# Designs tried in a protein design run: designed miniproteins, single chains, continued (3). Part 88

Each design is a single chain, and the fold is of that chain. pLDDT is the mean over its residues in the fold that is shown.

## One batch from the design tools (miniprotein)

Design m11056
Fold by ESMFold2-Fast:
Order: sequence, then structure tokens, then C-alpha cells
Structure m11056 (fold): chain A 69 residues (1-69)
Amino acid sequence: MKEKYDEALKLLDEFEEKVRRGEITPEESDEYLAKIGEILKEMTDEEIQKFREELAKRGRENASKRKRR
């Protein structure tokens, strides 16, 4: 299994949950994004592609839900 891929997904999931709850500070947001970015640099091309696929899937769902009126 792709350990770096799983770690990046866990951070993304925690980040999304905190954003939804409105409990995330700007510093925490920057920290989550920085950690995810560092993990992506450590991944192979195949792992990055897998992570991008998962991000795209989640992004499609979130974009549909977060329309402004």
C-alpha cells in the first residue's frame, strides 16, 4: 500500500472537516497545506497521480455543494 498517499489523504480529510466546522485558523490552514505539499514531493509519480484522482473526485463533490447565490 502507498503509505505517503494514505498520509496525504488523512491530512486532507482532517483539513476538510476543520474547514466545515469553521474551527481552522489561518496558521493551521497553512500548516495542513504545507504538510500535504511536502508529502507530495516525497511521492512517486504514480502516487501523485492517485492523489490527484482522489482530490479531483472530492473537488467535484465540494464544488457542487459550495455554489454561491
Scores: mean pLDDT 73

Design m11057
Fold by ESMFold2-Fast:
Structure m11057 (fold): chain A 81 residues (1-81)
Amino acid sequence: SLEKEMQEIYEETKKLMDEADQQKLPSSLLREGVVLLATVAVYKAALPYMSDKDAEKEIKRLREMLEEFKRKFKATLKKMK
């Protein structure tokens, strides 16, 4: 379901942010992650008011944003070690 997909994106983003904080990542990347988490939370809350087509489109965009953040996270972590 779309609710399940949105919840999974939210949980993955939250888990990644908790890991970023534990790894003491730069404040600039932590700030970017907070903006992403807030964006996901807003769309999760807006989901009941969206058409299925709009919801699927936004879920796809949020997944792309999360994958981009994951790339930055991994690249930064690799440079710090």
Scores: mean pLDDT 83

Design m11058
Fold by ESMFold2-Fast:
Structure m11058 (fold): chain A 73 residues (1-73)
Amino acid sequence: MEEKEKLKAEIDRLIDEVEALRPQLSPETQAAYDAAVAQIRALVDDPNASLKDIEMALETARALLERARKEIA
């Protein structure tokens, strides 16, 4: 249980970082961001989600932040 909460906190942090960059992103990346965030939230809000499911959501959030940073670089 504690491990899932730790991963959820890290996911929230990564989403907040992408949100800070969102105004600088292209409309295509903004749409991808909105879709990815919806998928991540649906997964982490599932009380039956496995630790592996939450880890996959974390990796998706990290990839989203990397994509955003690359676009504004």
Scores: mean pLDDT 79

Design m11059
Fold by ESMFold2-Fast:
Formats: structure tokens, C-alpha cells, sequence
Structure m11059 (fold): chain A 65 residues (1-65)
């Protein structure tokens, strides 16, 4: 349930901002976010999403292309 909520949130952000979010996935207790630095607003979205996942108890790995 918690993992499903986090995954749904990640996929929703990727759908809304495909230019920023290249890939998002949940593997066990770890959330992986791959992004492009297209704007400062985009980077802030990535940071907020990573913080959300950490607050939900997940480890977060972020990769910039």
C-alpha cells in the first residue's frame, strides 16, 4: 500500500513533467529517480519528490543525465 502510493505519485509526476523525469522506479525499499536539469523549477520538483519518498521511509537514489 505505501509502496503503491509512492510509485503512483512518482509516475504521476513523470507523466506531468516528462522533460524533467526520464525514469522513476521503486525497487524494494529504494526509489530511483533519473532526471534532466532543464530548469531550476524542475530540479526543485525532483528534490521535493525525493524528500517525499524519504519521508515515506524509502531510500532515494537520484541520477542526473
Amino acid sequence: LLGELVEATLLRFKAKHPEVFVDVRVEGDTVHITYRRVSEEGVELVQRLADFARLMGFRVEVTEL
Scores: mean pLDDT 85

Design m11060
Fold by ESMFold2-Fast:
Structure m11060 (fold): chain A 89 residues (1-89)
Amino acid sequence: STVTRQQVADALRVVQGQYNLDKELVDKAVKAILEGDDKEAAKYLREAAEKAGLPAETLRALADLFRQAGLDEVAKALEEVAERREKEE
């Protein structure tokens, strides 16, 4: 079944609370997700993930969810951050 943009935005808010992600960056990412601006969503979410030090496991789980919603550009950005984290451990 296809994941919706709203479901991805809701999941991102849960991750924001769990890992104390930058609220301004997540707010901009959520707005971009809901408005269909996938390039801006990828940019803001990449920056929030890099600043917060999100675990590679969490980044890959989010990337899978974004890919299921058809947000391939955002998923790719998160996968690139996850791969970088895995190489630094």
Scores: mean pLDDT 85

Design m11061
Fold by ESMFold2-Fast:
Structure m11061 (fold): chain A 75 residues (1-75)
Amino acid sequence: MLDELREKAREILKKAYELLKKAGFSPEEIKEFVEEIVEKINEIFLTEKDPKKQLEALEKLEKEFEEKIKKLEEK
């Protein structure tokens, strides 16, 4: 379970990086956004003990960042 959650977290980070890069953000801006995502992922693992709820929180975080980035692309 922990390995699956870690893999999901890595997927979220990679996806955010790719989306931000595609949207034309600078390397510094991408780093800042990715660091914010890392901090939120760490909070989930520190505050939530149920692996199912951790996964749900990670999926919610992924959707929130996807919507934020799409909004910045003026879709």
Scores: mean pLDDT 78

Design m11062
Fold by ESMFold2-Fast:
Structure m11062 (fold): chain A 64 residues (1-64)
Amino acid sequence: MQEEIDREVVEALALIYIAIGKLDYYHRGDKEGALETYQKALDLARENGLEDVAREAEKTIEEI
């Protein structure tokens, strides 16, 4: 697949990881699972230059 055309898909995936992490932490009380999921979102966002998503993931990690 073309790398640049994939950016929207990568952004959606990173946001989905943040949402799943929030669900795990706030609904299930799974801090470890949430941290792993947020870290995946953060890594994915950073690797693809998604600064806004990366900052949201960083903030959610700091809050738990």
Scores: mean pLDDT 78

Design m11063
Fold by ESMFold2-Fast:
Structure m11063 (fold): chain A 68 residues (1-68)
Amino acid sequence: MEEKIKNLQKELEELRSKYTELMGELDKAIQDRDFEKVEELTAEINALRKKIRDKVMELNKLQEEYKK
């Protein structure tokens, strides 16, 4: 169980890193008025946000079970 918690934390760090990168790309696309790129990046960011949320919920559940 401890190993699963560590693995989820690493996965979350990787997902957060990707999120930061995509947000930077989105900001540049908005400044460049590249609306096609904005739509593409927005969809990708939304998918990534869902993955982060799901992993955070899983991590919280495992941490609560581990404290028992």
Scores: mean pLDDT 82

Design m11064
Fold by ESMFold2-Fast:
Structure m11064 (fold): chain A 68 residues (1-68)
Amino acid sequence: SLIEEIAKELLKIPGIDEVSAYAAARLVVQKATEKQLEALKNNMLAMGASDESVEKAVKLMKEKLKEL
């Protein structure tokens, strides 16, 4: 599924956990708002992801949103 494909790309980023990756993929497929993506970013940071890894994840999510 598209959710699984996006989640697997996010999981390639060091420090991104599986729960956050799949939550992010679902939000992208559902065409989530910028505010919803910011909330997920804060959750990833709370789960121990680095600022650099979270920035890469947000960039990937924004690019996928433009493609859908």
Scores: mean pLDDT 81

Design m11065
Fold by ESMFold2-Fast:
Structure m11065 (fold): chain A 81 residues (1-81)
Amino acid sequence: FDKVAEEATAAVKELIPELSEEQAEQLRLGIKVVAIKLEEGEITKEQAFEALKEALISLGASEEQAEKAAEKAVEIIEKAL
């Protein structure tokens, strides 16, 4: 899960370069939790997408940036499962 969280966070930073290192680390931990829950079947892909989108908006991303970044992060997580 650490590798997938790092990879997804790096991809999000490419789409939202304004993210600070502290924000990126918080996001990485959140992505790791989402990946674990998705693998365990506790949440759906749709719920994972919405959770990451809301997290990105709370970090200051626009709705459009958050949507694209959340889609990319979920894609990376899904390929790793």
Scores: mean pLDDT 82

Design m11066
Fold by ESMFold2-Fast:
Formats: sequence, structure tokens, C-alpha cells
Structure m11066 (fold): chain A 67 residues (1-67)
Amino acid sequence: SFEAVVRGLRRLAARLTPEQRAKVDAEIAEFEKNPSLFNLLRVIDALREAGVTPEEIAREIARAQKE
């Protein structure tokens, strides 16, 4: 579900430093307001810049979807 995707992304953001987390949280907020592949890719890029791998992102989203 969309809610599970957002939950997974927020859990990843919670692992970051306050500075990196603020940037990722802003991108997640934009994705929630305007759900699109483009805005999802912006969140993924922000997480990648903070050192989160694509594999970690996929695992956390998959985990959240099972809840």
C-alpha cells in the first residue's frame, strides 16, 4: 500500500543524522502530497546521497508492506 511505502521510507530516514534526515523528510512530505514515480525517485536519490543503498530501500519497503 502507499501508506506502507511511506512508512518504510520514514523508517530509513530515522536512521540518518538530523541534517540528512531533514532533507529526506522534506522529500517524503512532497511525495505524500503528490504521489508520483518522479517524487518517489527524488526520495530514493536523497536516501542514496545519505548512504542508503537501493537494496536497503527495497528491503524496508517490502517489510513495511507485510505489516
Scores: mean pLDDT 85

Design m11067
Fold by ESMFold2-Fast:
Structure m11067 (fold): chain A 80 residues (1-80)
Amino acid sequence: DEEELKRLEELAKKGDGEAQVKLALMYAKKGEYEKALEWAEKARELGNEKGGLQAMAEAYNKAGDSKKAFEYILELAKLQ
C-alpha cells in the first residue's frame, strides 16, 4: 500500500525507529531489497541497531543471499 509506505516514511524521517524498521521490512516483502537495506541502515544510524540489523538479515534472507543474512545474524547475536 503506497499510502502506508508514505506514512511510515514520514514517521521514519522524524526519527521513529519502529517506523524505520517496519518500512525496511515492507520494502523487503515487496522485493525492493535496495530500499529495504537503505532504511535498515538508517535505523542503525539513528540508534535502533538491533532493529536495523534484524531487518537487514531478513532482507538478505528473502533475497536469497544466505551468506550476508548469516553475517548480520552474527552481528545481532553479539548484541545479546
Scores: mean pLDDT 82

Design m11068
Fold by ESMFold2-Fast:
Structure m11068 (fold): chain A 101 residues (1-101)
Amino acid sequence: DKAFEGSIETIRKYAEELGYPEVADEVIELAKKHKEKRPAVASHAAGAFYDLLLAKKGTPEEAERYFEEAKRHLDEMVRIAGEDGQKAAELLSKAAEEVLA
């Protein structure tokens, strides 16, 4: 699945830049459990990592906006993948707390 593969590449790239490559690997494995939903789950995870990277590099006002956008992506992962989406969102939320500290 080209869309899923593209999202995985994006997740790994931005997670590495944030200093959390291990979170990327766990999130990708959780997404893989969902046969037809994995491209959507991975796309939202990629969006969350991207928004967190922008928040880290931005002004305080920009960081607040990007953090809210990242949270929207986490909420969609939970909606799409249920318990596995929640586990992925919890991993990303912990990374976000450390990035924004």
Scores: mean pLDDT 82

Design m11069
Fold by ESMFold2-Fast:
Structure m11069 (fold): chain A 85 residues (1-85)
Amino acid sequence: TGAEAGEKGAKSKTAEDAIKGGREAILSGVKSKDPEQQYKDGKAAKDAGLNGVKLSKTSEEVAKGTGVALGGIGLEFDALLKAGK
């Protein structure tokens, strides 16, 4: 699942794996019509993106990790709005 891929990215030891996991979580969250699942996918993407930034060795990896983290945050906010919270 997307959230599982994001969680693996958040625990990864390389920026590449972190960014990959976070992107899979974003794809899952965007496709989800369930606010609870979208929130979980968004949180996993945010955590994976932040881990990607931490592990980054290049400015390109920092930009990609930051984009993934922001995408995850956006999914969390959208999910909370849909849930009436």
Scores: mean pLDDT 85

Design m11070
Fold by ESMFold2-Fast:
Structure m11070 (fold): chain A 82 residues (1-82)
Amino acid sequence: GVEELIEEMEKLAKESKNPLVRQVLEDTVKKARELLEKGDEEKAITTIIQGARLALWISRQAGDEETAKKLEEILKKAEDLR
C-alpha cells in the first residue's frame, strides 16, 4: 500500500549517498504523509510518483545504478496503485 511505499522511500533516503536524491526523497515522504493524514490517498500516490521520477532522473545523471534500480521498483509499485 501507500504507507509501505513511503517507508521504502524513507529507507532509500537514509541509504542514499547523493545529498540531492536524499533531499528529494525526504521532501516527498513528508508531503506524501501529510496528504495521507488528510485522507488524500490519490494525491499521496501522485506525490510519490513525482518524487520517485525526479530522484530517478538525478540518480541516472549521477551514474548511481543501484539507487536508480530501487527507484524504478518504487515507481512501478506506485503507478500500479493508481
Scores: mean pLDDT 87

Design m11071
Fold by ESMFold2-Fast:
Structure m11071 (fold): chain A 74 residues (1-74)
Amino acid sequence: MLLSTEEALAEFNREMEKILEKFKAGEISLEEARKQMQEIFNKIVSRAGSRETFDAVVAAAQEFSKKLDELAKK
């Protein structure tokens, strides 16, 4: 089933929230969080219905990577 931009971003953001909670809880490393993000990214973009949907998920992944980097700083 192909995803609209709204559906793709909603699913991506929900999965990213789960990764952030695990990372903040110390359950996964920064490397594992990045790996899980990439796996989810690949699953969502494989179902992207348009180039616009793909580009939107790429932008969201870049912003999530920045958040992970900021949380990893002490």
Scores: mean pLDDT 83

Design m11072
Fold by ESMFold2-Fast:
Parts: C-alpha cells; sequence; structure tokens
Structure m11072 (fold): chain A 85 residues (1-85)
C-alpha cells in the first residue's frame, strides 16, 4: 500500500518533469518510481506499476525513454525469473 502510493507520487513528479522538458528531474523521478515498484511483493502488480512508470516517460526525450525501457526490462527479468523458478 505505502509502496504503491510512493510509486504513484513519483510517477506524478516524473510526468511534470517530462512536461517541463527537464530530463534530469524526469530521470530522477522515473528511477525512484522503478526502485519503489521493484519492492512491490506481488509480481503482477509490480509489473503493472513498472508499465505505468514507462508510460509516464512516453512524452520524454529519447534519452529518458531509453533509460525507462532499460529499467522496465529489469522488472520483466525479475518477473520471468520468478515465474520459471
Amino acid sequence: EELKKKVDEYIEKARKAVEAGNDEQALKWIEKAFEEARKIPDKEERLNYARKVLEAASGASQEVQMRAIGLVLRVIGDYIDEELA
């Protein structure tokens, strides 16, 4: 619950930074959002929140979008590892 609230808060901060064209702040909040999302205990909810963070980066610069894609791939890797274990 608290983790999901933090992810949503960081997503909102990331969206505002993206809208402002501030790559440094966008990266900061996207990275924090992914960090908190990775702590979500339910693997499907974790993946859904990672997807929400990636969507927040959709209007950002290519650098920010590429970073977000890399972070999502890490969450997807965690999901696959848990599923195959």
Scores: mean pLDDT 80

Design m11073
Fold by ESMFold2-Fast:
Structure m11073 (fold): chain A 90 residues (1-90)
Amino acid sequence: MSPLEQLFQKLLELAPEIDEELVKEVLAVMEDPSASDEEKELALLRLSKEVARLMEEHPEKTKELRQLLAEIAKYVWPDLEIDPSDLELK
């Protein structure tokens, strides 16, 4: 299991209510070496929208969900500075 797969596994364990098919699609894009940075950014945005929904439904998980999303983004783009507010789509 890759480090990225481990982070997505933790996300599924923390939030079993998450769209598992979306998580699998995002992981596939992130692990695709032919995927453009733009495609990876779109995949992360789709994931962040789903995570934002989960934060609204389960506010007690907000801190852990934001941390995992930031770790996933940082793994794909090590130089990416991520602010939790930049992941909110409101």
Scores: mean pLDDT 74

Design m11074
Fold by ESMFold2-Fast:
Structure m11074 (fold): chain A 77 residues (1-77)
Amino acid sequence: MDEELKRKLEQVVKRVKEVIAELEPSMSEEKREKAAEVAVYGVLAGHSEETIIKALQELGLSEEVARAAIKVAKEAL
């Protein structure tokens, strides 16, 4: 696996995690990291925004925060 691509993906996940932390500060760090991964890898895999939003809502994110996370992931990828 390309080490440069792997590092770039890790940086994008970190950025999305920071955005979720700002918008949902009451969320646990573990759930926040999982949500950031779901958003980034969901976008990378070509999943629909509706599918990603639903998955993020199951982790405790509001629809508005889920949409913000997806937008940041798309812009950073």
Scores: mean pLDDT 81

Design m11075
Fold by ESMFold2-Fast:
Structure m11075 (fold): chain A 97 residues (1-97)
Amino acid sequence: SMEKLEKARELVEEMRELVERLEREKPDSDEILDAVGEIGKKVEELHELGMLSKEKYEEIQELLREAIEKARAGDVEGALEKLREAVKIAEESVKEA
């Protein structure tokens, strides 16, 4: 439905803006972990809206897990790269819907 697509686009935009803000602000590991939680919640909402296939949902969850691992190891740049990849997959899935 058009309403589901509008909500999905809002969720993707919010995730994109969050990652772009973090890239500008030189975040610490705790800020990355908070962002993983927020992105994970929005990705779950996209999945519930039917905008993510099971395969794409699982791919994003693996990227979020890798982001957590990198952030905990102090690899903030690597964690941000994983978050960017996760958001890109979500964005492309919504565009294909």
Scores: mean pLDDT 88

Design m11076
Fold by ESMFold2-Fast:
Structure m11076 (fold): chain A 66 residues (1-66)
Amino acid sequence: STKQQILELAKQMFSLMAERVELELTIRRNRDTLSPSELAALQAQISALDSQIRSLQEEIRQLEAS
């Protein structure tokens, strides 16, 4: 059902959001020891997660609108 599909996508989205928070905390905790290239790599991972979260949000919105 549409309701079950939305719940499944929401669970995936929350999982990615949790991973994003962990990366942000990693950067904050290790800011003084991270090299510029290491920091850039972690920021790139956050950017990739943001794109995935956005895609899931759009899919959920479309299902809710139908």
Scores: mean pLDDT 89

Design m11077
Fold by ESMFold2-Fast:
Structure m11077 (fold): chain A 79 residues (1-79)
Amino acid sequence: MLLEVRLDTVAPDRARADRIARILGEAQKMMEEGASLTDISNFLNSQPDIELVSLTQRQDAQGRTVYSLTLRVRPPPPP
């Protein structure tokens, strides 16, 4: 299994980048455990720091499953 990640926007600071990295780690674990794309997308959409733009899966030439994930970083709430 391979996870390809694209961020639609740049993370505003290190702390938010670290939270996004933890979220991606959990999503990768779900993928490795055979969770459905629906379950993975529901998990990602429940996170306050990110918005799911797209999630797809394909097989490479070796028959390995490749997941492609595009996320947008949510802006902080207005003051």
Scores: mean pLDDT 75

Design m11078
Fold by ESMFold2-Fast:
Structure m11078 (fold): chain A 87 residues (1-87)
Amino acid sequence: SLEELKRQLQELLGRAQEHIKKALEAEAAGNLAEAIEHYRRALGHVERALALIDSVANPSPELQELRADLRATAAWLRARIAALEAR
């Protein structure tokens, strides 16, 4: 259902945001391995959210915008993980 989809998206996005916050805190503290782990967990939640949106037939303009934003977030997370792993 649409209500179930919205609930799942909200939960996944909340989990992703929590892990991004923890990753940024770990990175600021110089704990790079912990930061990478949290960025990877955030990426997993973002990718699951994108899969849910991509399963929607005729997504609303709001869902299309969210999809674009999440694709940008996923790209940023991948780049950040790669940069930290190269150190």
Scores: mean pLDDT 90

Design m11079
Fold by ESMFold2-Fast:
Structure m11079 (fold): chain A 61 residues (1-61)
Amino acid sequence: SEEDIRKLAELLGVSPATLRRRFQRKFEETGGDELLAELETYSEFLQEVAKKKLEERRKKE
């Protein structure tokens, strides 16, 4: 949903347009499989959030 995309974009520090672009790319790569595109997009964003939080912690130490 649009609201979920906006919330996730805020968590990542990127624009909602960036999230939509990534979802669209995955959607095209899967041949129009919405479920697979959503799962892959979500997985990548979770990894990016974790990586950003780890980098922030390293700089504070």
Scores: mean pLDDT 74

Design m11080
Fold by ESMFold2-Fast:
Structure m11080 (fold): chain A 94 residues (1-94)
Amino acid sequence: SLDEKLERVAKELGIDPETFKAQFDADVEGALKGDVEAARNFAAMLRVLGTLLNNPELQKLGDEIAEKIRRGEDISELVEKAVQLFKEALEKYK
């Protein structure tokens, strides 16, 4: 299941799975509400996840979100794309 794969990803990152889920959800919700700190944390997490899941597009989305934050541009569409791409990458994770 996706939950089992998410737990495995959290363990590989050395993070408690429930803490990882809560922080991921909080960062996504915060970013969508215009919380700059949540958005920056989410962008940084995407870069780490892209490396772990061997998904360069997640890394690129992280970089693009960070750059748009610096320019004061809307990131909502990119956040939604990143969440969807992360779920797809998780489905392929062993």
Scores: mean pLDDT 85

Design m11081
Fold by ESMFold2-Fast:
Structure m11081 (fold): chain A 93 residues (1-93)
Amino acid sequence: MKLETLLQRLKEAVENGDLDALIDVGEELVRYLSNVPEEERKKVAELIKKNQETLDKAIELLRQSDDPRAQMVADALEKIRKKLLEEYEKLKK
């Protein structure tokens, strides 16, 4: 559900250094990624793999904030990214 839109908004927030947008989009992305059906996991993992650099930049910017919400989003994104990349490796031919 709108993962490509969320990743695009995350990229824009990173490019603009918009911390409020990073937190809001990050929270929505975490909610989306936590509820991915099994049949969609391969497609989601491929998209995360393709957008890994954007996620790395978003996490870095969130970590620089003293906002507890930013830290929680960064922690959740790191954990989800790691899990999805592991799934991507498992599903490759």
Scores: mean pLDDT 78

Design m11082
Fold by ESMFold2-Fast:
Structure m11082 (fold): chain A 86 residues (1-86)
Amino acid sequence: EEEWREKMREAAEKGVDELLKVLIEAFDAYENGSEEDRKKALAAFRELLSLPPSVIDEIHKKADSLPAEEKERVKAFTDFVKKILL
């Protein structure tokens, strides 16, 4: 759990492309992983909620460079996060 939160924070320091990569890894873990992997993915999602809205917007825009399936999931998630935070 803490490992995924730290990974998300480190990705934030490296920029939006790295954050997007970690977010996609978290989606894969949630969808295809074990119960432990899903718990870790939820920790990463919770860390995303603490990011500035501007960073969430940048992730949303960068999702346009992803394959259709990943793009749809990332955009749906960032829209949901913005709805909660706004």
Scores: mean pLDDT 73

Design m11083
Fold by ESMFold2-Fast:
Structure m11083 (fold): chain A 70 residues (1-70)
Amino acid sequence: SKEELVKQAKEDFDAYFESLKAEMKKMTPEEKQERLEYFEKIAKDLADQLNDPEFREYVEKKIEELKKLV
């Protein structure tokens, strides 16, 4: 179901996001900005594909968390 796909996407995304945050802490300011821009594009594309309001809100919160690290 779409609900199960959204749940799985959130779980996979959470694992990826935690790894990404750890990596970004070790990056230069320029690398952080580039990684943030890439992440925003990929996350937006995934949110558009799933077309789920809850997942979109989830993605927006993750982007805001990464912005605080740049």
Scores: mean pLDDT 82

Design m11084
Fold by ESMFold2-Fast:
Structure m11084 (fold): chain A 100 residues (1-100)
Amino acid sequence: ALEKAREVLRELIAGLEELRAKSTDPAVKAALDAAIARLEELIADDSASIDEIIEAILASRNDILDTAEAANTPEAKALAEEARKLFGEALKKLQEIKDE
């Protein structure tokens, strides 16, 4: 279960790094950097539960979406849609792992 959760986190981090690379807004980049760092800490934590991982993902998603909304640009809106998809896929996979 934990290794499957770590693979989900690595996939999510990779997607967020791609969003960061194409982002032009400094605040959005900072929010993405903070999310990536938090998810990397979860991968390093052998004691993290699936519930703690889900909670951290939800918090990171909300921070990114709120920051993108505040930026109020077409680029930020596109990034927010991509972020919603990435986080949604990760949460779905983590829920499946939890239900095992």
Scores: mean pLDDT 84

Design m11085
Fold by ESMFold2-Fast:
Structure m11085 (fold): chain A 61 residues (1-61)
Amino acid sequence: IRESLEKLTEGLSAAQIAAFVLRENGSVMSPEERAALRAAAEAGDKEAVLDLAVRASQRAQ
């Protein structure tokens, strides 16, 4: 999952990755998880965005 997300998002900014994750997994994320994802994107923290994306993907499956 993480490796796949890294490869798919290789050329994307933290904000673009966060937007993608919210579209795909937003409905299964808690409000606090969505807030954390937005905060990480605003900070430009691509690593934190990917970590949150992996957790959301595991819950969606």
Scores: mean pLDDT 73

Design m11086
Fold by ESMFold2-Fast:
Structure m11086 (fold): chain A 68 residues (1-68)
Amino acid sequence: MSDDEKAEALMKELSALLREAVKEGKVSEEQAEEVEKIALRGLLTYAATGDLEAFEKMIEEAKKIIEE
């Protein structure tokens, strides 16, 4: 699997988790917006640097907001 495919898979998983959490009332609209902002920052950093590890770390931080 390419790094781009891994990044896309991570974004897809995060988007699915976020949609489910919003539907279940586990996160507020503000928390959902913060998750999206973190994901976008991670994606932009990956696009600029090619640093998949940094992107993966940002996705993990976004997941913690959903879990809290």
Scores: mean pLDDT 80

Design m11087
Fold by ESMFold2-Fast:
Structure m11087 (fold): chain A 89 residues (1-89)
Amino acid sequence: DIEQLKKQGIANLTPEQQQFLDTVNYFSDPTAVSPDVYRQFQDLIDALDRRYDDIYNSLINDGVGPLWARMLANQTTLKEFRKELEALK
């Protein structure tokens, strides 16, 4: 959750978390990236939001508790997000 990372402040971020946040901020700036790259980034965010919901609902339907389902869905979608962001570089 990028919003949560921003609220934690720099002192609470690992170097990997800071680099990830810097990358997200870069692609979120339509003046720093081409219109096509910005569109690809927005499409990626939308796709990952839907993927999170699909994973979460699947886990809940399989009898996984809400706390564990949220954690697993977050871990899976964050891993996919990082991989796709690296492909945009």
Scores: mean pLDDT 71

Design m11088
Fold by ESMFold2-Fast:
Structure m11088 (fold): chain A 92 residues (1-92)
Amino acid sequence: MIEIEVVDDGNPEALQEAVKKAMDAVAAGKPVKLTITGTDPEATAEEMLKGAEIAAEMIKKGAEAAGGKVVKAEAEALSETSGKVVVEIEPA
C-alpha cells in the first residue's frame, strides 16, 4: 500500500499534487492510503468537519474516475480550526 500524507495549509498546490499522485498510483494498479490534514484559523469546528466531508467526497469521485474503489473514507474535526480526512483506495 502506498501511503500519501499532505498538510493543507491554505496552498491548494500541495493538496492537488498529493491527490494527483494518489490517483496516478491507483491508475497504475496500486492500493493507496491518502491522509489530508487541514488547518483554517478562521473556521469553526462545524465548518472544518463539513470541509473534511466535502474533501472526502471529492477524493472518492476522483478515485472512481481513475478506475479505483474507495474502501474506507473518514472525515473528522480535530479542533475548531483543524480537520482530517483519511481515504483508502483499491485499484480496479
Scores: mean pLDDT 73

Design m11089
Fold by ESMFold2-Fast:
Structure m11089 (fold): chain A 89 residues (1-89)
Amino acid sequence: TLSPLELVQLLVEAQNRVEALVAAGDYEGAMRELLETLRWLVEHAPDPRIRALAERALAELEKTRTIEEALEVWGRFSVELTAELVRAA
């Protein structure tokens, strides 16, 4: 079972990897990292509300054409996820 702290750590680590890839100009790698993180959350997040947020974000992200659009989807997901973690605490 993934604790809220472990979930926050996973998100911080994913954010750091995405930022490093974007800084290096590896936009395909950044997109892959975002997709893999959201897919993992859909499969493994214990909270059905968090899984539903990840499923929605994954569906939106798969429709994006640019890294900028993908980062907007990720940003919205991060805000919504933070609100759910605060509500669950």
Scores: mean pLDDT 83

Design m11090
Fold by ESMFold2-Fast:
Structure m11090 (fold): chain A 75 residues (1-75)
Amino acid sequence: HMEELLEKIIEEALKNSKGIGEAVLLVAEKLKELGYDDLAKALIALADGNEEALKSLPEEAVEIAKKILEKIEKA
C-alpha cells in the first residue's frame, strides 16, 4: 500500500520538476498534504544535509525518506 503510493508520488513529482531538488520539494509537499509530516520533514532534512533535524525525527521516517531520496536521484 505505502510503497505503491510513494512510487506514484515520486513519478508525478519527477514529471512536474526541472531537477532533483524540485522533485524532492514536490514529494515532501504531497507527503505533508497526506498527513505524513515526519516523513516530509525527514526527506527535506536528508536533501539539505540537516543532521540535527534528522536526530529529532522517528528512525522509521528517516529510513523511508532515504529510500524515497534514492529513488528520486536514481530516476
Scores: mean pLDDT 81

